Designed miniproteins, single chains, continued (3). Designs and how they scored, part 81

Each design is a single chain, and the fold is of that chain. pLDDT is the mean over its residues in the fold that is shown.

## One batch from the design tools (miniprotein)

Design m10802
Fold by ESMFold2-Fast:
Structure m10802 (fold): chain A 108 residues (1-108)
Amino acid sequence: SERLLELMRRAVAAYEAGDYEELARALEEMARLLRDMFAGDESESVREEIELLERAAEAARAKDLSKVLGTVTLWDPKAQKGVEKPITARDVIEALRAIVADVEEARA
């Protein structure tokens, strides 16, 4: 969705500018757009993504990007096993930044 990408760019720009209110608004609009796009066909994974965006927006409004929103299981090559790691609001925003960077590079 072009609208979703526009909102991702807005969130990243706000984050880089330290504009937490605009960051929160962009994340809230992304969550709303995803709810509308997947209305009537919401899987558990889609609900979890929407909830993470809403919680990240709350963390941005509180100016606490270190807030833990949940955990993810990542493969640890050194331990050779899945390890649960906390996911913070900052981690969510950094993932959006990476997506935007990949899209911008592909369009350049």
Scores: mean pLDDT 80

Design m10803
Fold by ESMFold2-Fast:
Structure m10803 (fold): chain A 62 residues (1-62)
Amino acid sequence: SLLEKLQQQKEEQQALDSVKGWQETTGKSPQEMMDTVQQLLKEGRLSEKEAQTLLNVIKKLQ
């Protein structure tokens, strides 16, 4: 639905802002950030949906 698409766009924008702040604070490369997301997913600290959104955003920064 249109509402689901708008919510997804909002979530992607929030994730982008968070990833940029994370990169600025830590100086981590996109690859190091992707590795961290994969590790957090493995530990159950991120859902599959949250991990996928973050990975998609980080890949766009490469």
Scores: mean pLDDT 79

Design m10804
Fold by ESMFold2-Fast:
Structure m10804 (fold): chain A 74 residues (1-74)
Amino acid sequence: SHMQQAIQQAQQRGDEAMERLKEEIAKKLSEKYGIDEKEALEKIKKGDQELFNEGANLLISERTGVPVEYAAKL
């Protein structure tokens, strides 16, 4: 079914986008805290939600120009 194939492709694209987001977050954490980017990425992939949220707030702050303290409210 064309519809089932489209859903699977959309899911695959979503997974790839999530992996790219985790890589961007790991890079931001590395830049901010001086930790190894690879180590940060591995922790995020293992489900460190606090580390993920912290990096996501840093990334939002950079992209929007909003101070990091306010990024969590966006």
Scores: mean pLDDT 73

Design m10805
Fold by ESMFold2-Fast:
Parts: structure tokens; sequence; C-alpha cells
Structure m10805 (fold): chain A 64 residues (1-64)
């Protein structure tokens, strides 16, 4: 349950769907400040590292 929501939230952030990601973060109990820190961390990734993160998130969703 929680791991699937985390993976969906991260996937939404990487895709730039911040509205969906924020809704998922609130369901997970993250504060707005914690969510903003997560968005900044993901934004600071290179395009190559963002593609790697998307592949890892997809694998997590398939295994959860």
Amino acid sequence: DGSVLVAQMVQAVVRGDLETARKLARKLGLSDEEFEELVRAIRDLSPENRRTLLRLVKKALEKS
C-alpha cells in the first residue's frame, strides 16, 4: 500500500505532474515542506538520472 503510493508519487514528480504528486504526498502524510524538498531533489537530478529513477520506480510498481 504505502510503497505503491510512494512509487506513484515519485513517478508523478519525474513526469512533472505536480498536482497528482502533491495529492499522493498528502495521502502519505508528507508535509508541504517535505514534498517541496522531494521535488527539489528530483529536479536537481540530471536527465539521465531521472530516466534511471523512472525505470526503478516502474520496477517497484511491478513488484509491489
Scores: mean pLDDT 78

Design m10806
Fold by ESMFold2-Fast:
Structure m10806 (fold): chain A 74 residues (1-74)
Amino acid sequence: SSEEEYAEKLVEKFRKAAEAILNDKSLSPEEKKAYLKTIADTEKREAKKLLSEEVYKKLEEEIDKILKEFLEKI
């Protein structure tokens, strides 16, 4: 569905943003963690306004999974 395609694009955008943050040598570990959490929360909040509850839950799980993955690398 168009909602599922939109959700997949948001997950991809978050992964790319997380990779950029992880690789940014100007940021401290604390700043990287703060930015990752802020972007994850913002993406989830905006997605919740646009997606059905079922699609949103899947997106939230995927974003939280990526967030955990990248936090473990810091």
Scores: mean pLDDT 89

Design m10807
Fold by ESMFold2-Fast:
Structure m10807 (fold): chain A 86 residues (1-86)
Amino acid sequence: SAVEEAVARLKEALLAKDEDAAVKAFDDLVRASGSLERTAEALRRLADEVPNPQAAENLRSAATILLVSGNLDGAKSAVRGAVAAL
């Protein structure tokens, strides 16, 4: 699915430490999921697959920002933080 493809691209961007690719994959995930709740769920599942605890925490923070505030820019900042932690 488009959601699974976006999650895979985000995971690849994290492994490559590519901040711009990670933000683009996040935008693709938001569009593919059609909802902030589904985007947050996908980010939490991805966080469980990431062995770096600081990167995983930043992905969970991105999910929380989406659910609590709907702030896409805040969530993107947290995704950048996940890349920086690696």
Scores: mean pLDDT 87

Design m10808
Fold by ESMFold2-Fast:
Structure m10808 (fold): chain A 77 residues (1-77)
Amino acid sequence: MLAERLAEFLLEAEKVGEELRESEDREAFEKKIEEIMEKLGLSREEVRDLFLGRLPEETIRAVAEALLPRGLELAAK
């Protein structure tokens, strides 16, 4: 479902952000983000609407609920 793919995108983007934080390598970050979007079948518009809070409330809630258990696992490394 779209919400699950958006949740996976956010988790993967978080990992890439952590890895590239020290280098400030914006080009490498953008390349990795585009690769993740293509892998998950997400459009740039869907990702943009997620970050701008323009998705339906139910979709945002579903993304948050999908993130919660996996976010906790990633926080534990």
Scores: mean pLDDT 70

Design m10809
Fold by ESMFold2-Fast:
Structure m10809 (fold): chain A 61 residues (1-61)
Amino acid sequence: MSEEEKKELIEILEKILSRTKNPEQKELLQGAIELVKKGELSDENFKNLKAILTEILELYE
């Protein structure tokens, strides 16, 4: 996973986090951000997650 892809995914996750009011969902999103920062996501899981999150973000814009 490149540093640019990592930065983009973190930005998407932070945008979703800012719109989330549920404390449990916030905790899950913060956990996901930490996993991305640590590089513990596989390249395949990274691509799938980025695609899903981009789709979700578009629904809120």
Scores: mean pLDDT 72

Design m10810
Fold by ESMFold2-Fast:
Structure m10810 (fold): chain A 110 residues (1-110)
Amino acid sequence: PTHIPDDLPDIVKNVIEKKNAGVSKSVILQNLTKTKEFSQTSPRFQHLILEAIKSNNYGKVGMYLLLYGQKKDALTEAELNIGLAIMYLEGATVDEIKIYRSRFKDSILK
C-alpha cells in the first residue's frame, strides 16, 4: 500500500486510501464526479472528466493540467485536486503528484 503524505489535498488522500483498499478505478472515478470539489470545477473541466470516463481514456486529464497549470489563473484549486487524483489512478507516483501540485499551485484562480 502507498504511503499517504499529510501535505496532500484531502480528495487525493481519499483516492489513495480507496486504491490501497482495492476499490476499482471506475468506482473511485464515478464517486469523484459526486463530490463537492467536482461541482466546484469549471464546466470545461467537468466535460473533460465525463468524456474521459465515457471513453475510458484519462490521458487528456494529465494534458489539461500540463497545458493550463502553466497559465496564470487558468486552474481552480478543485480542478488541480481532481486532476492530481486522476493522475494517481492512472499510475503517477505520490512523489510525481507532489511535484505537479507544487508546479501548478501558482496557476490557481483566487
Scores: mean pLDDT 77

Design m10811
Fold by ESMFold2-Fast:
Structure m10811 (fold): chain A 104 residues (1-104)
Amino acid sequence: SMVEEARKLIEKAFELLKEAQKAVLEGKLEEFLKIMKELAKLFEELAKLIPDEQMREDVRTSMRTSLDLAEEAVEKKDIFKAQLAVIVAGGTLVVLESYFERNT
């Protein structure tokens, strides 16, 4: 089931998001970026499950924004920008969870 596949990917994404937040709190920006890149892969797999083209592109755009913020955070050693990247990814994930719940 597409819904069952989406649920498993969303659960994995929430776990990666928790790991990313922990890395930020511990000042491990390189580990944080690695986790954010893995999260971006899960978002791409989730986007492929979305039949609505606009929603799919919005998810891709939001994750690209989050990843750009994460890369800048590592380059500038900016912990607040790293936190903003986590917030953007988390907000996108909540929207995705709501989308797949409504289509069950």
Scores: mean pLDDT 87

Design m10812
Fold by ESMFold2-Fast:
Structure m10812 (fold): chain A 100 residues (1-100)
Amino acid sequence: GALLAEARRLLEETKEIAEKVPEANRPLAELAVKVAEEAVALAEAAPDNEEVNEKALRAVQAALEAVKLALEDTREGILKAIGYIFRAIGDVLEARRLLE
């Protein structure tokens, strides 16, 4: 549905920005991309499950914010980026639990 389509669109944006981050922040950006990819994969496994798709979209949105902050390369931004990645991981784990 619409949520999955938007999650896929934001995943592609996340990947594009991740390629542009400073070398020092590349591991953080790569982790954000992997979490976003896992979120989209879970939504694709259950495309009609609105709750799974909503959690996947939130995870991808958080991952996108993380790579944007990693690109800005400020100390405060990097700390926030780490927070967004943990939030994205939380949403992925919740989506995974819904598929049990």
Scores: mean pLDDT 91

Design m10813
Fold by ESMFold2-Fast:
Structure m10813 (fold): chain A 80 residues (1-80)
Amino acid sequence: EEEEKEKELEEFEKEGRQKMIDTLNAHVKQGKAEIEKAPPEKQEELRKKYRDDARTLANQLVAEMEKEIEKKRKEYEKER
């Protein structure tokens, strides 16, 4: 039973990581499209902005994922 719960937690972490990757990839794709449409003199500023925004987003997603994993882990601990 513990092995089964551990596998469920691992699968949950894997799904969380995939969702984070998908979200970041969508942000990068959106950024590239906006930069490409911008005047050349603004492209450098936009690249930096989207890069910084991506870092902030990644930090937020990691924090959210860790919080959800901790909740799930606590639920399993409570059942032990």
Scores: mean pLDDT 78

Design m10814
Fold by ESMFold2-Fast:
Structure m10814 (fold): chain A 83 residues (1-83)
Amino acid sequence: MKYPKATTLAEAHEIARDLVRAALENGKAVGEVEFATPKIFEAFEDSLRQYADQAGMEVETERKGDKVIATVTVSEEKLAERA
């Protein structure tokens, strides 16, 4: 899934929430995002990990140049720990 460049903290939070929601619906979601600053990326990663942890999901982030590829996967192990 391709997202527009995140230029605000609010956009970073919205993209993180959307990605977790997509993973809930499909079992896995992959998002490609460009961030205007490292601080906006930190906000995205923190929100993504927080939302994913609450939902029993795994998060992997990979930086490729100016873009970040974030993968969110439903974790059977994390879901079992919360049950």
Scores: mean pLDDT 78

Design m10815
Fold by ESMFold2-Fast:
Structure m10815 (fold): chain A 68 residues (1-68)
Amino acid sequence: SLTVEELKKNIEETLSKNPNIESFSITTEGNIITVTFKDKKTGETYTFKIDVNNPEEIHNFVQFLSSI
């Protein structure tokens, strides 16, 4: 099963590789990962809360990020 540490690392790598992201922060509390990032082109800031045990929340985050 996917661990909080593994998912956090995957998110950090994905955000770091996206040239349209100005800045990001990731925090963890139990099974919840909170991701905040700023879109470099629009200046908008987005926050996601992802439960590592919820594949749908992971999928929704990845789909949204593909639009940035």
Scores: mean pLDDT 85

Design m10816
Fold by ESMFold2-Fast:
Parts: structure tokens; C-alpha cells; sequence
Structure m10816 (fold): chain A 79 residues (1-79)
């Protein structure tokens, strides 16, 4: 179903983002140490990366001609 496909896409994007960040942190050695400030910075970067992925997914939806989906989502988010 479309709902299941949409959920899988969201889950995959989330997993890909998390795996990329974890791999980056392991490669930098940051995940095993560092200060609170370094950890906080990493969490902020993770949040920004996830926001970027969400924006790209919205743009891809538009490019694929899912105008109705984007319009419905925008209407629901506009207070």
C-alpha cells in the first residue's frame, strides 16, 4: 500500500542518515570520547542532516509530479 511504501521510505532515510553519521563519528574517533560540547555539536549536525534529507525528499516528490501530496502536506502544516 502507499502508506506502507511512504513509511518504508521515511524509515530508510532515517536509517541511512543515522548510519552515515555513526560511520563518520567512528572514523573521526569522536564516538568513543570527546567533551559534552563536541557531543552536542554532533547532535546538532545530525538534526540538520535529517532536516536536509526531509527537504530533499519533498523536492523529489515535486519533481516526480506528486503535486497533490505536496499541496495537501503544505495545507496541513499551514496554520
Amino acid sequence: SQQQQNQQQINQAQSDANNAIVSYLIGRGVGSGGTKEERDKILEEQKRYLEEVARRNEELGKQLGEQAYISAEANRLTL
Scores: mean pLDDT 60

Design m10817
Fold by ESMFold2-Fast:
Structure m10817 (fold): chain A 70 residues (1-70)
Amino acid sequence: MKSLIEKFKEIGDQLVEAIMAEKYEEALKLAEEGKKIAKEIMNSSDPEDKDYGEVQLENLEKAIEGIKKK
């Protein structure tokens, strides 16, 4: 589980960079990949990992909506 969280953080950093560079197609792809990882984290039996995955999934859904409006 921790390796998935680390990978998620790396994708999050890349997503922020893509948005700042106005590379919205790349940002959308990164957000979708992050959403996939967040769902995998939510499959954990650890309540802390589940909460983390749920919060990050919600954040990514909002980011995807914002990107699609551009």
Scores: mean pLDDT 79

Design m10818
Fold by ESMFold2-Fast:
Structure m10818 (fold): chain A 95 residues (1-95)
Amino acid sequence: SDAAVEQVAAWAGAEPAPDEWLSPESLALQREIARLLVEGIREGRVEEALAEAERLHARALVEKAMTVDGVSKEELIEIAKEIGAETVLKVLEEL
């Protein structure tokens, strides 16, 4: 149903994580990812939309960590390995 697609977009923008780590920038990014997912689902490109949303999210997290938080690429690779963040690892390896 169309309502379920809209609810995914609303969830990504309004539903907070248990921790208060969601900044205004993080919330805006989640809304953009939700819009991408909603658009892809409506167009019948669900698998492509999911893969694109995952890559966009991982890339934005990496860029924020490196530019805002001052974390090195090598430190991010170690963290991603420790938590099993495969998509983040692939983004870092392609950088």
Scores: mean pLDDT 65

Design m10819
Fold by ESMFold2-Fast:
Structure m10819 (fold): chain A 100 residues (1-100)
Amino acid sequence: MTMDELIEIIRRVEEILSELFELTKDREIALAGAMAGAALIAAEIMKKLNVKDKSLWKKVLQSVLDAIDTALNSSAEIPEEHRKELEELREKVLAAIEEL
């Protein structure tokens, strides 16, 4: 998996969590979105610096996983379409962590 592919996954997580916050106004979804946004910024910086350290990328991806889990375990009523997309993104993040 390339740095660009990892950043695309993180960006999709941030975008869906941002949309869910607009729909729900839930505080746990807001926290999840903030966590994903911070991970995206970290990933973009790591790409700019050409960081190939697998341990650092695993830490960024673990933060993304924690963001997804925060949203999925929230009390917010998440539409089925968004829940399924978050679950699919969660599996992609897990696979990326295991492959690194």
Scores: mean pLDDT 89

Design m10820
Fold by ESMFold2-Fast:
Structure m10820 (fold): chain A 66 residues (1-66)
Amino acid sequence: MLEEKAAFMEHAAETSEDLAEKARQASEELRKKGNLDGAKRMEQAAKSSEIMAEMNRKQAEELREK
């Protein structure tokens, strides 16, 4: 049970990291197109996904501590 939940949290962290990377790439492309507001919004999305990834990894570690 706990190991399965920890594995799920690790997978969620990987997903959030992938979303953060995609958001940063989208932000850079929007910046190149002159859409500064869109770029800023995607930058915020990337930051939020990075925070979520870190929280999920921390939760996975806590679940494995016994």
Scores: mean pLDDT 81

Design m10821
Fold by ESMFold2-Fast:
Structure m10821 (fold): chain A 92 residues (1-92)
Amino acid sequence: MVEKKKEELVKEGKEKIKEGTEKLGKEGDTLSEEEREKVLAEIGEGVGLIKATTGEDVNPFPHAPIPEVVKKKAEETEKKVKEELKKLEKEE
C-alpha cells in the first residue's frame, strides 16, 4: 500500500544527501556557519527519510563523525515520516 510512497521518499532522501554532501565538498570552506548548518540540516532530512522508509542508517560523512545537527534533524524527520507512513497504511 505505501510502497510507492516509500520508494519516492528514498529517492528524495538520497538526492538530499548527495546534493548536500557535494555542496559541502565543493563550497564547505566558503560557506558561512549558518549556511553550513542549513546544508547539514538538508542532509539530516535525507538521512531521516531513508531511515524512516528502509530502517537503515546511512552515514553521509565516511571521512568524519556525523555532525550533531545532522543527527538531530534525521531523528526529527524519521519520526515525522514514520507517523505519515503509518497513517497511509490505515487508508483503504
Scores: mean pLDDT 77

Design m10822
Fold by ESMFold2-Fast:
Structure m10822 (fold): chain A 81 residues (1-81)
Amino acid sequence: SLSALEWLEAQRAAETDPAVREVIDLVIEALRAALEGHDLARAEALLQRAAEKIRTLPPENAARAEDLVVRAYVLLQDELA
């Protein structure tokens, strides 16, 4: 099965909107901080920046970015179960 990080990296490569790509990059860094670095404070700060970035996007792009984050979370839950 594809990991959350592998899936996000694939989505990042396919994404044409630079602002949505920035959100994906922040989420990737957050997951690496949590899973590889065990730095939950850094992960939380990066996820807060991602959420703030989503709030500045046009509604269609915000919805798409939110869907990507939710899918990554579902994949991560499956990976950790």
Scores: mean pLDDT 84

Design m10823
Fold by ESMFold2-Fast:
Structure m10823 (fold): chain A 66 residues (1-66)
Amino acid sequence: GNLKEQAQSLAAASRASVEAGRAALLASRTMKDKGGDEKESQAAARAGALAAGASEEQATNVGQLA
């Protein structure tokens, strides 16, 4: 792709990361509210991010931060 396409992809990835982060935080909080441990909360956050359309890499990064 050209620079314009790369810039558009980056902007789309940034928006997707925000949505994935929100889904991850919601999933993590729901798991913690059910008495889940940190590993279960991270797994729930990753699954939430993937459900929101994040890539495997983005979901893993967001899950670790949530």
Scores: mean pLDDT 71

Design m10824
Fold by ESMFold2-Fast:
Structure m10824 (fold): chain A 73 residues (1-73)
Amino acid sequence: RLRLEHERREEGTRVEVRFRLRLERTDPDGRVFTAEGEGTAVAEDDPNRIAVLQEEIRALERLEEESRRAEAR
């Protein structure tokens, strides 16, 4: 199972995004493996960097949607 959480904050020309990624897998013997990753991205006074950051957020949202669809099957 893959989980993605993100939070976006805007102040004037500054955009900050925090994301957290968690992966869980269970072996046939009942052993659980977990991996986590966190990141923070900041763009300030640069519309191009803000646009790139928004595109990356969209890509991460698509990954989360795919993860939810796989789990719902």
Scores: mean pLDDT 64

Design m10825
Fold by ESMFold2-Fast:
Structure m10825 (fold): chain A 62 residues (1-62)
Amino acid sequence: PLTPITPETVRLILRSVLPDEEPSDELLRAVADRLNERIAELTTLSLEEFMEEVRRIYLELK
């Protein structure tokens, strides 16, 4: 199986795309959980598309 996306990975991506945001650990976990539910779809994305998807999910859950 694919390696799960961790909250730490989400935090690193968000620091790159939304550097002024200070997400909580709870919100990072929620974003990671949402991403892991869609992990098979995410493997078809480029790195840039994946980072944009992380940004979108974060803003939706905030």
Scores: mean pLDDT 80

Design m10826
Fold by ESMFold2-Fast:
Structure m10826 (fold): chain A 69 residues (1-69)
Amino acid sequence: GEIEKLLRELAEAALAGDNKRARELTLEIARISGASPETATRAGVLLLLQVSRGREEEGIRRALELLKR
């Protein structure tokens, strides 16, 4: 889905150190998912913690679950 695609792009931007792009993607995730900016930020942090551990797919899954709340 669109949110999963944006989460993958967020992971890629973060791994590249593109903080501006990561911020823009987090706001777009909030807009499309209907989540608050605070919830989208928490989902992004959760994603990036899992990505830093080599668990991108798990990070995407957990972020999607948080955004559904």
Scores: mean pLDDT 84

Design m10827
Fold by ESMFold2-Fast:
Structure m10827 (fold): chain A 87 residues (1-87)
Amino acid sequence: TLYKLTVTLSNLPDPEKAIKEIIELVKKKFPDLLSIEGRVTSDTSAEIVVVTDSLEKAQEVGNLIIDYVSKNYPGADVDVKVEEIAE
């Protein structure tokens, strides 16, 4: 079974920079992820999508992103969704 983690970020001063920093951090801490992609969705918002084979790993990645954003972008809003990818 595969799990999809979607992180929605808003109220960012620089979404492109935030995506770059978060993806680098996640890849460094979780080098065995199946995929990670970032997308700028507006001048102040971004989306990060992660695919993994473990619910626990998806939750750990989500927590890492929340912690990073809380410390480095204290005015930003973070929404985290984990879904099982059905056949």
Scores: mean pLDDT 85

Design m10828
Fold by ESMFold2-Fast:
Structure m10828 (fold): chain A 68 residues (1-68)
Amino acid sequence: MEEIEKLLEELRASPLPLSRAAAHELSKITDPEEMIRAAENAAAVAREEGDEALAEKFRRLAELVRKT
């Protein structure tokens, strides 16, 4: 749980508008399955925009939710 909150805070603190917007939307999701799907979708968008580091963070978020 705390690792997920920490990662969301890092995404919110990012200078990238996409990172901040996605983190805000993800923080409103309470269903773990919905959170996983939303995080995977955000990772795909980040990759399309050429931000592999941001995509990796969203993929990591999805994995952390699966473990909880």
Scores: mean pLDDT 77

Design m10829
Fold by ESMFold2-Fast:
Structure m10829 (fold): chain A 106 residues (1-106)
Amino acid sequence: MELIKKAEELEKEAEKLKDTDPKKAARLYIEAMDLYSKAGDLEGKKKAMENLKEVVKKLAEIPEYHEYVAALTLTFSSVVANEPELAEIAREIIDIAREVQPDIIP
């Protein structure tokens, strides 16, 4: 199974959707990160996380997605705890989420 190729295809689809459907773009980047993780491609995963961070910034500008953005803190708190090489990018995503919905995030 060509996990890296499938992850790259998901990133291409996410990039096309960044401006028109940023929530779907975020989901596709998260799927790409999982595939890169399964393939052992740390650099691919880092790149997908950086692209996801930019999409999360876009979602943070849209009030209807604030709960979705806040929920991402649970996912990325696990990354901070378990994947030190990705912890900085994960913290940046968490910080964006805390800015939009501090009442949901402890």
Scores: mean pLDDT 79

Design m10830
Fold by ESMFold2-Fast:
Structure m10830 (fold): chain A 85 residues (1-85)
Amino acid sequence: SASQVDQEIADMRRLLNGLTTNFNGLIKKISTKDPKLAREMEDDLKSIVKEFNEALKNRDFLKAANYLFSLTVLLSEAEFYLKKL
């Protein structure tokens, strides 16, 4: 139903917002020690967010979910780099 699809879109946007908030926090911390890496990570985040929004607009939920997964991988990489800096 339309209401069910709207709920799925809302849930996926909520997940993206949480991941984006966490990732921006990590980028801010990385930027104090490695501003070049922080900029590259910010560009990657912007690219994934754009592709995610296009996938949701087309109701390609599998593709949107794959971009959310890509963002969780980048988040894990950012956390790993912070431990090494």
Scores: mean pLDDT 87

Design m10831
Fold by ESMFold2-Fast:
Structure m10831 (fold): chain A 88 residues (1-88)
Amino acid sequence: SLLEEIRKLKKEVEKLIKEGGTKEQVEELLKRVKEIAKKLIENSEESEKIKFELDITEALVRMALYLNNYKAALKALLKLLETFEEIL
């Protein structure tokens, strides 16, 4: 289910926050989160909220990547996944 995909991805992000993540891992996670968002938009009446939260999170992730702050990027992705779980 989409909920199980979100929960699995949350665990992966939490592990990388604890253990350290790379730029490449953050970029791959952002891509995977965007795919989840696309599926969620197709199945939710809150599509505008999902789009808005994704846009804000992507901007924060890209800023954090520019600053080489991968932990901040991962935390932004985690917060977005928590928001997606609440919408489901």
Scores: mean pLDDT 88

Design m10832
Fold by ESMFold2-Fast:
Order: sequence, then structure tokens, then C-alpha cells
Structure m10832 (fold): chain A 81 residues (1-81)
Amino acid sequence: DTRTVWAELGEAIRRGESAEVEVGDARGRVRVLGPDEWELELEDPASGVHWFRIRRRGREVELEYEDDVVGPGRVRGSDDW
């Protein structure tokens, strides 16, 4: 389940950790690039592989979708994705 993978990777980002998660046919990986920057790779069986750049500034998180050109997104700092 892609949503479960996303939630688990979000929790790893919240803790400042790298992680790899697989649930059913979906899998993801988050890599720490710096104290406030992460790279996330997500594989969904319905849509393929997606890459995100994530940056934290205090309690705010910025998310950029880097593949398939859907534009940048922003989420407030929360415990869930």
C-alpha cells in the first residue's frame, strides 16, 4: 500500500533518519542528504517510480516532486504524510 509506505517514510524524515520500506507491491526509500534535506524514492505498481526532494526549515517542510513534472508541493510540519 503506497499510503502506508509514504507514512512510514514520513516518520523516518521526522526523526532525521534514512529508511527503506516495502508494503505489498509498493516500496520506498528515503536518504538523508543533510540535517534538513532528504531525497525520497517511491515505487507504486500503478504509476511507477517517483522522486521527491524534501527540505525542512524549523517546523515547516517543503516537498518538490522531481519526476513526471507535476510541480512543487508544500506541506506543513506534521506527524503524517
Scores: mean pLDDT 65

Design m10833
Fold by ESMFold2-Fast:
Structure m10833 (fold): chain A 66 residues (1-66)
Amino acid sequence: MDRQIDLVRKVTDILNTYKGDPEKINEKLKELSKTYGVPVSKIKELAKAIEAGDSDRAHEIAEEIS
C-alpha cells in the first residue's frame, strides 16, 4: 500500500536527517504518529527496525499498523 511505503520512507528520512539528535527524532516521530493515526510506540518500533537494517521486521511492523 502507498500509505505503508510513505510511512517507512518518512521514518527513514527522519532517522537520517536528525541522526545524533534523539530529542528531535522523538518529536518528529510523535508528529508522524498523529498524522498516520498510529501509536507512537509502533512508530518507534518501526524506527528501531529501520535503524538496525532489519527490513523483514520493518515490513512486518508497517503491515501491522496499516
Scores: mean pLDDT 79

Design m10834
Fold by ESMFold2-Fast:
Structure m10834 (fold): chain A 67 residues (1-67)
Amino acid sequence: SKSQKTLARELAKAAGISEEDALTAVEIVLENKDKSDLEIAKKIAEATGLSEADALSIVRYLRSLGF
């Protein structure tokens, strides 16, 4: 598995968001692995200002990587 910082940089580039927002999204997913994708997406949207739809896409991407 990649480090959180490396994953955040790759996510930021792929999604067109800041590295700070990407790192926040990675941290929220890791802290809330037991929650539904919708609950995690809502937390990411609230923390970053991204739409819930964009946040949900990020959650699904990170889940596909085994998070």
Scores: mean pLDDT 84

Design m10835
Fold by ESMFold2-Fast:
Parts: C-alpha cells; structure tokens; sequence
Structure m10835 (fold): chain A 66 residues (1-66)
C-alpha cells in the first residue's frame, strides 16, 4: 500500500531529523529510509530502527542533562 508506505516513511524521517539534531547520525538513517521506500516491509523495518535509535539518543541526552 503506497499510502501506508508514505506514512511510515514520514514517521521515520521525523525520527531521523530528531536523531540528526541530537547525534549527527540522522542523515545516514534518512538516506537508508529513502532507499528502503520501494518496499513497505523494508520501510517499516528501517523506520523501527530509526525510532529505536532516536529514543536511545533522547534517553542519553536526558541522563546527561541531570
């Protein structure tokens, strides 16, 4: 489903932007998401990886700020 792939891609791209802001690694994840966007399954898997990386980066930033 093209619409589902687009929504998953958009969510992953937002997570990659946050990761870029926090760690400088987001561009790599953005490029991989765009490359994966030809396949819904690959896009979902890549978006999950980017979201996990962003959550970890947020937790590390919160610990450093305390």
Amino acid sequence: DEEETKKVLEAGLKAAELLEKLTGEGKRYRDELIKASEDLEKTKKMADEVEAAAVRALNLAAQAAA
Scores: mean pLDDT 77

Design m10836
Fold by ESMFold2-Fast:
Structure m10836 (fold): chain A 100 residues (1-100)
Amino acid sequence: MKTVVKKLEVTAKGKKATVTLEVEGGMSALDLGNELVKVLKEKVPIVSNATFKVVGPNKVEITLEFKEPKSAEEVAKLVIDTLENELGAEVEGEIKTTEV
């Protein structure tokens, strides 16, 4: 069964971003957080650090630090591309971006 992202929210400020994902299907929130953080740290050169916490039964919050400032839209695109291309997840839900 595929992992489906039902909601993706990005808040970006300078070199940091918080990404909140609500997920359904294949991976648990814990497994998704672990795998996404690992892939972002290993395969995305612009990511300087990535951490996550489970904030609900199907909800994970990921904190990203970049080597240069990124907009919330750029962060959302990067996370969506990683979810779809590296983890085989589908992003079918609401996408919300906020600059701080």
Scores: mean pLDDT 84

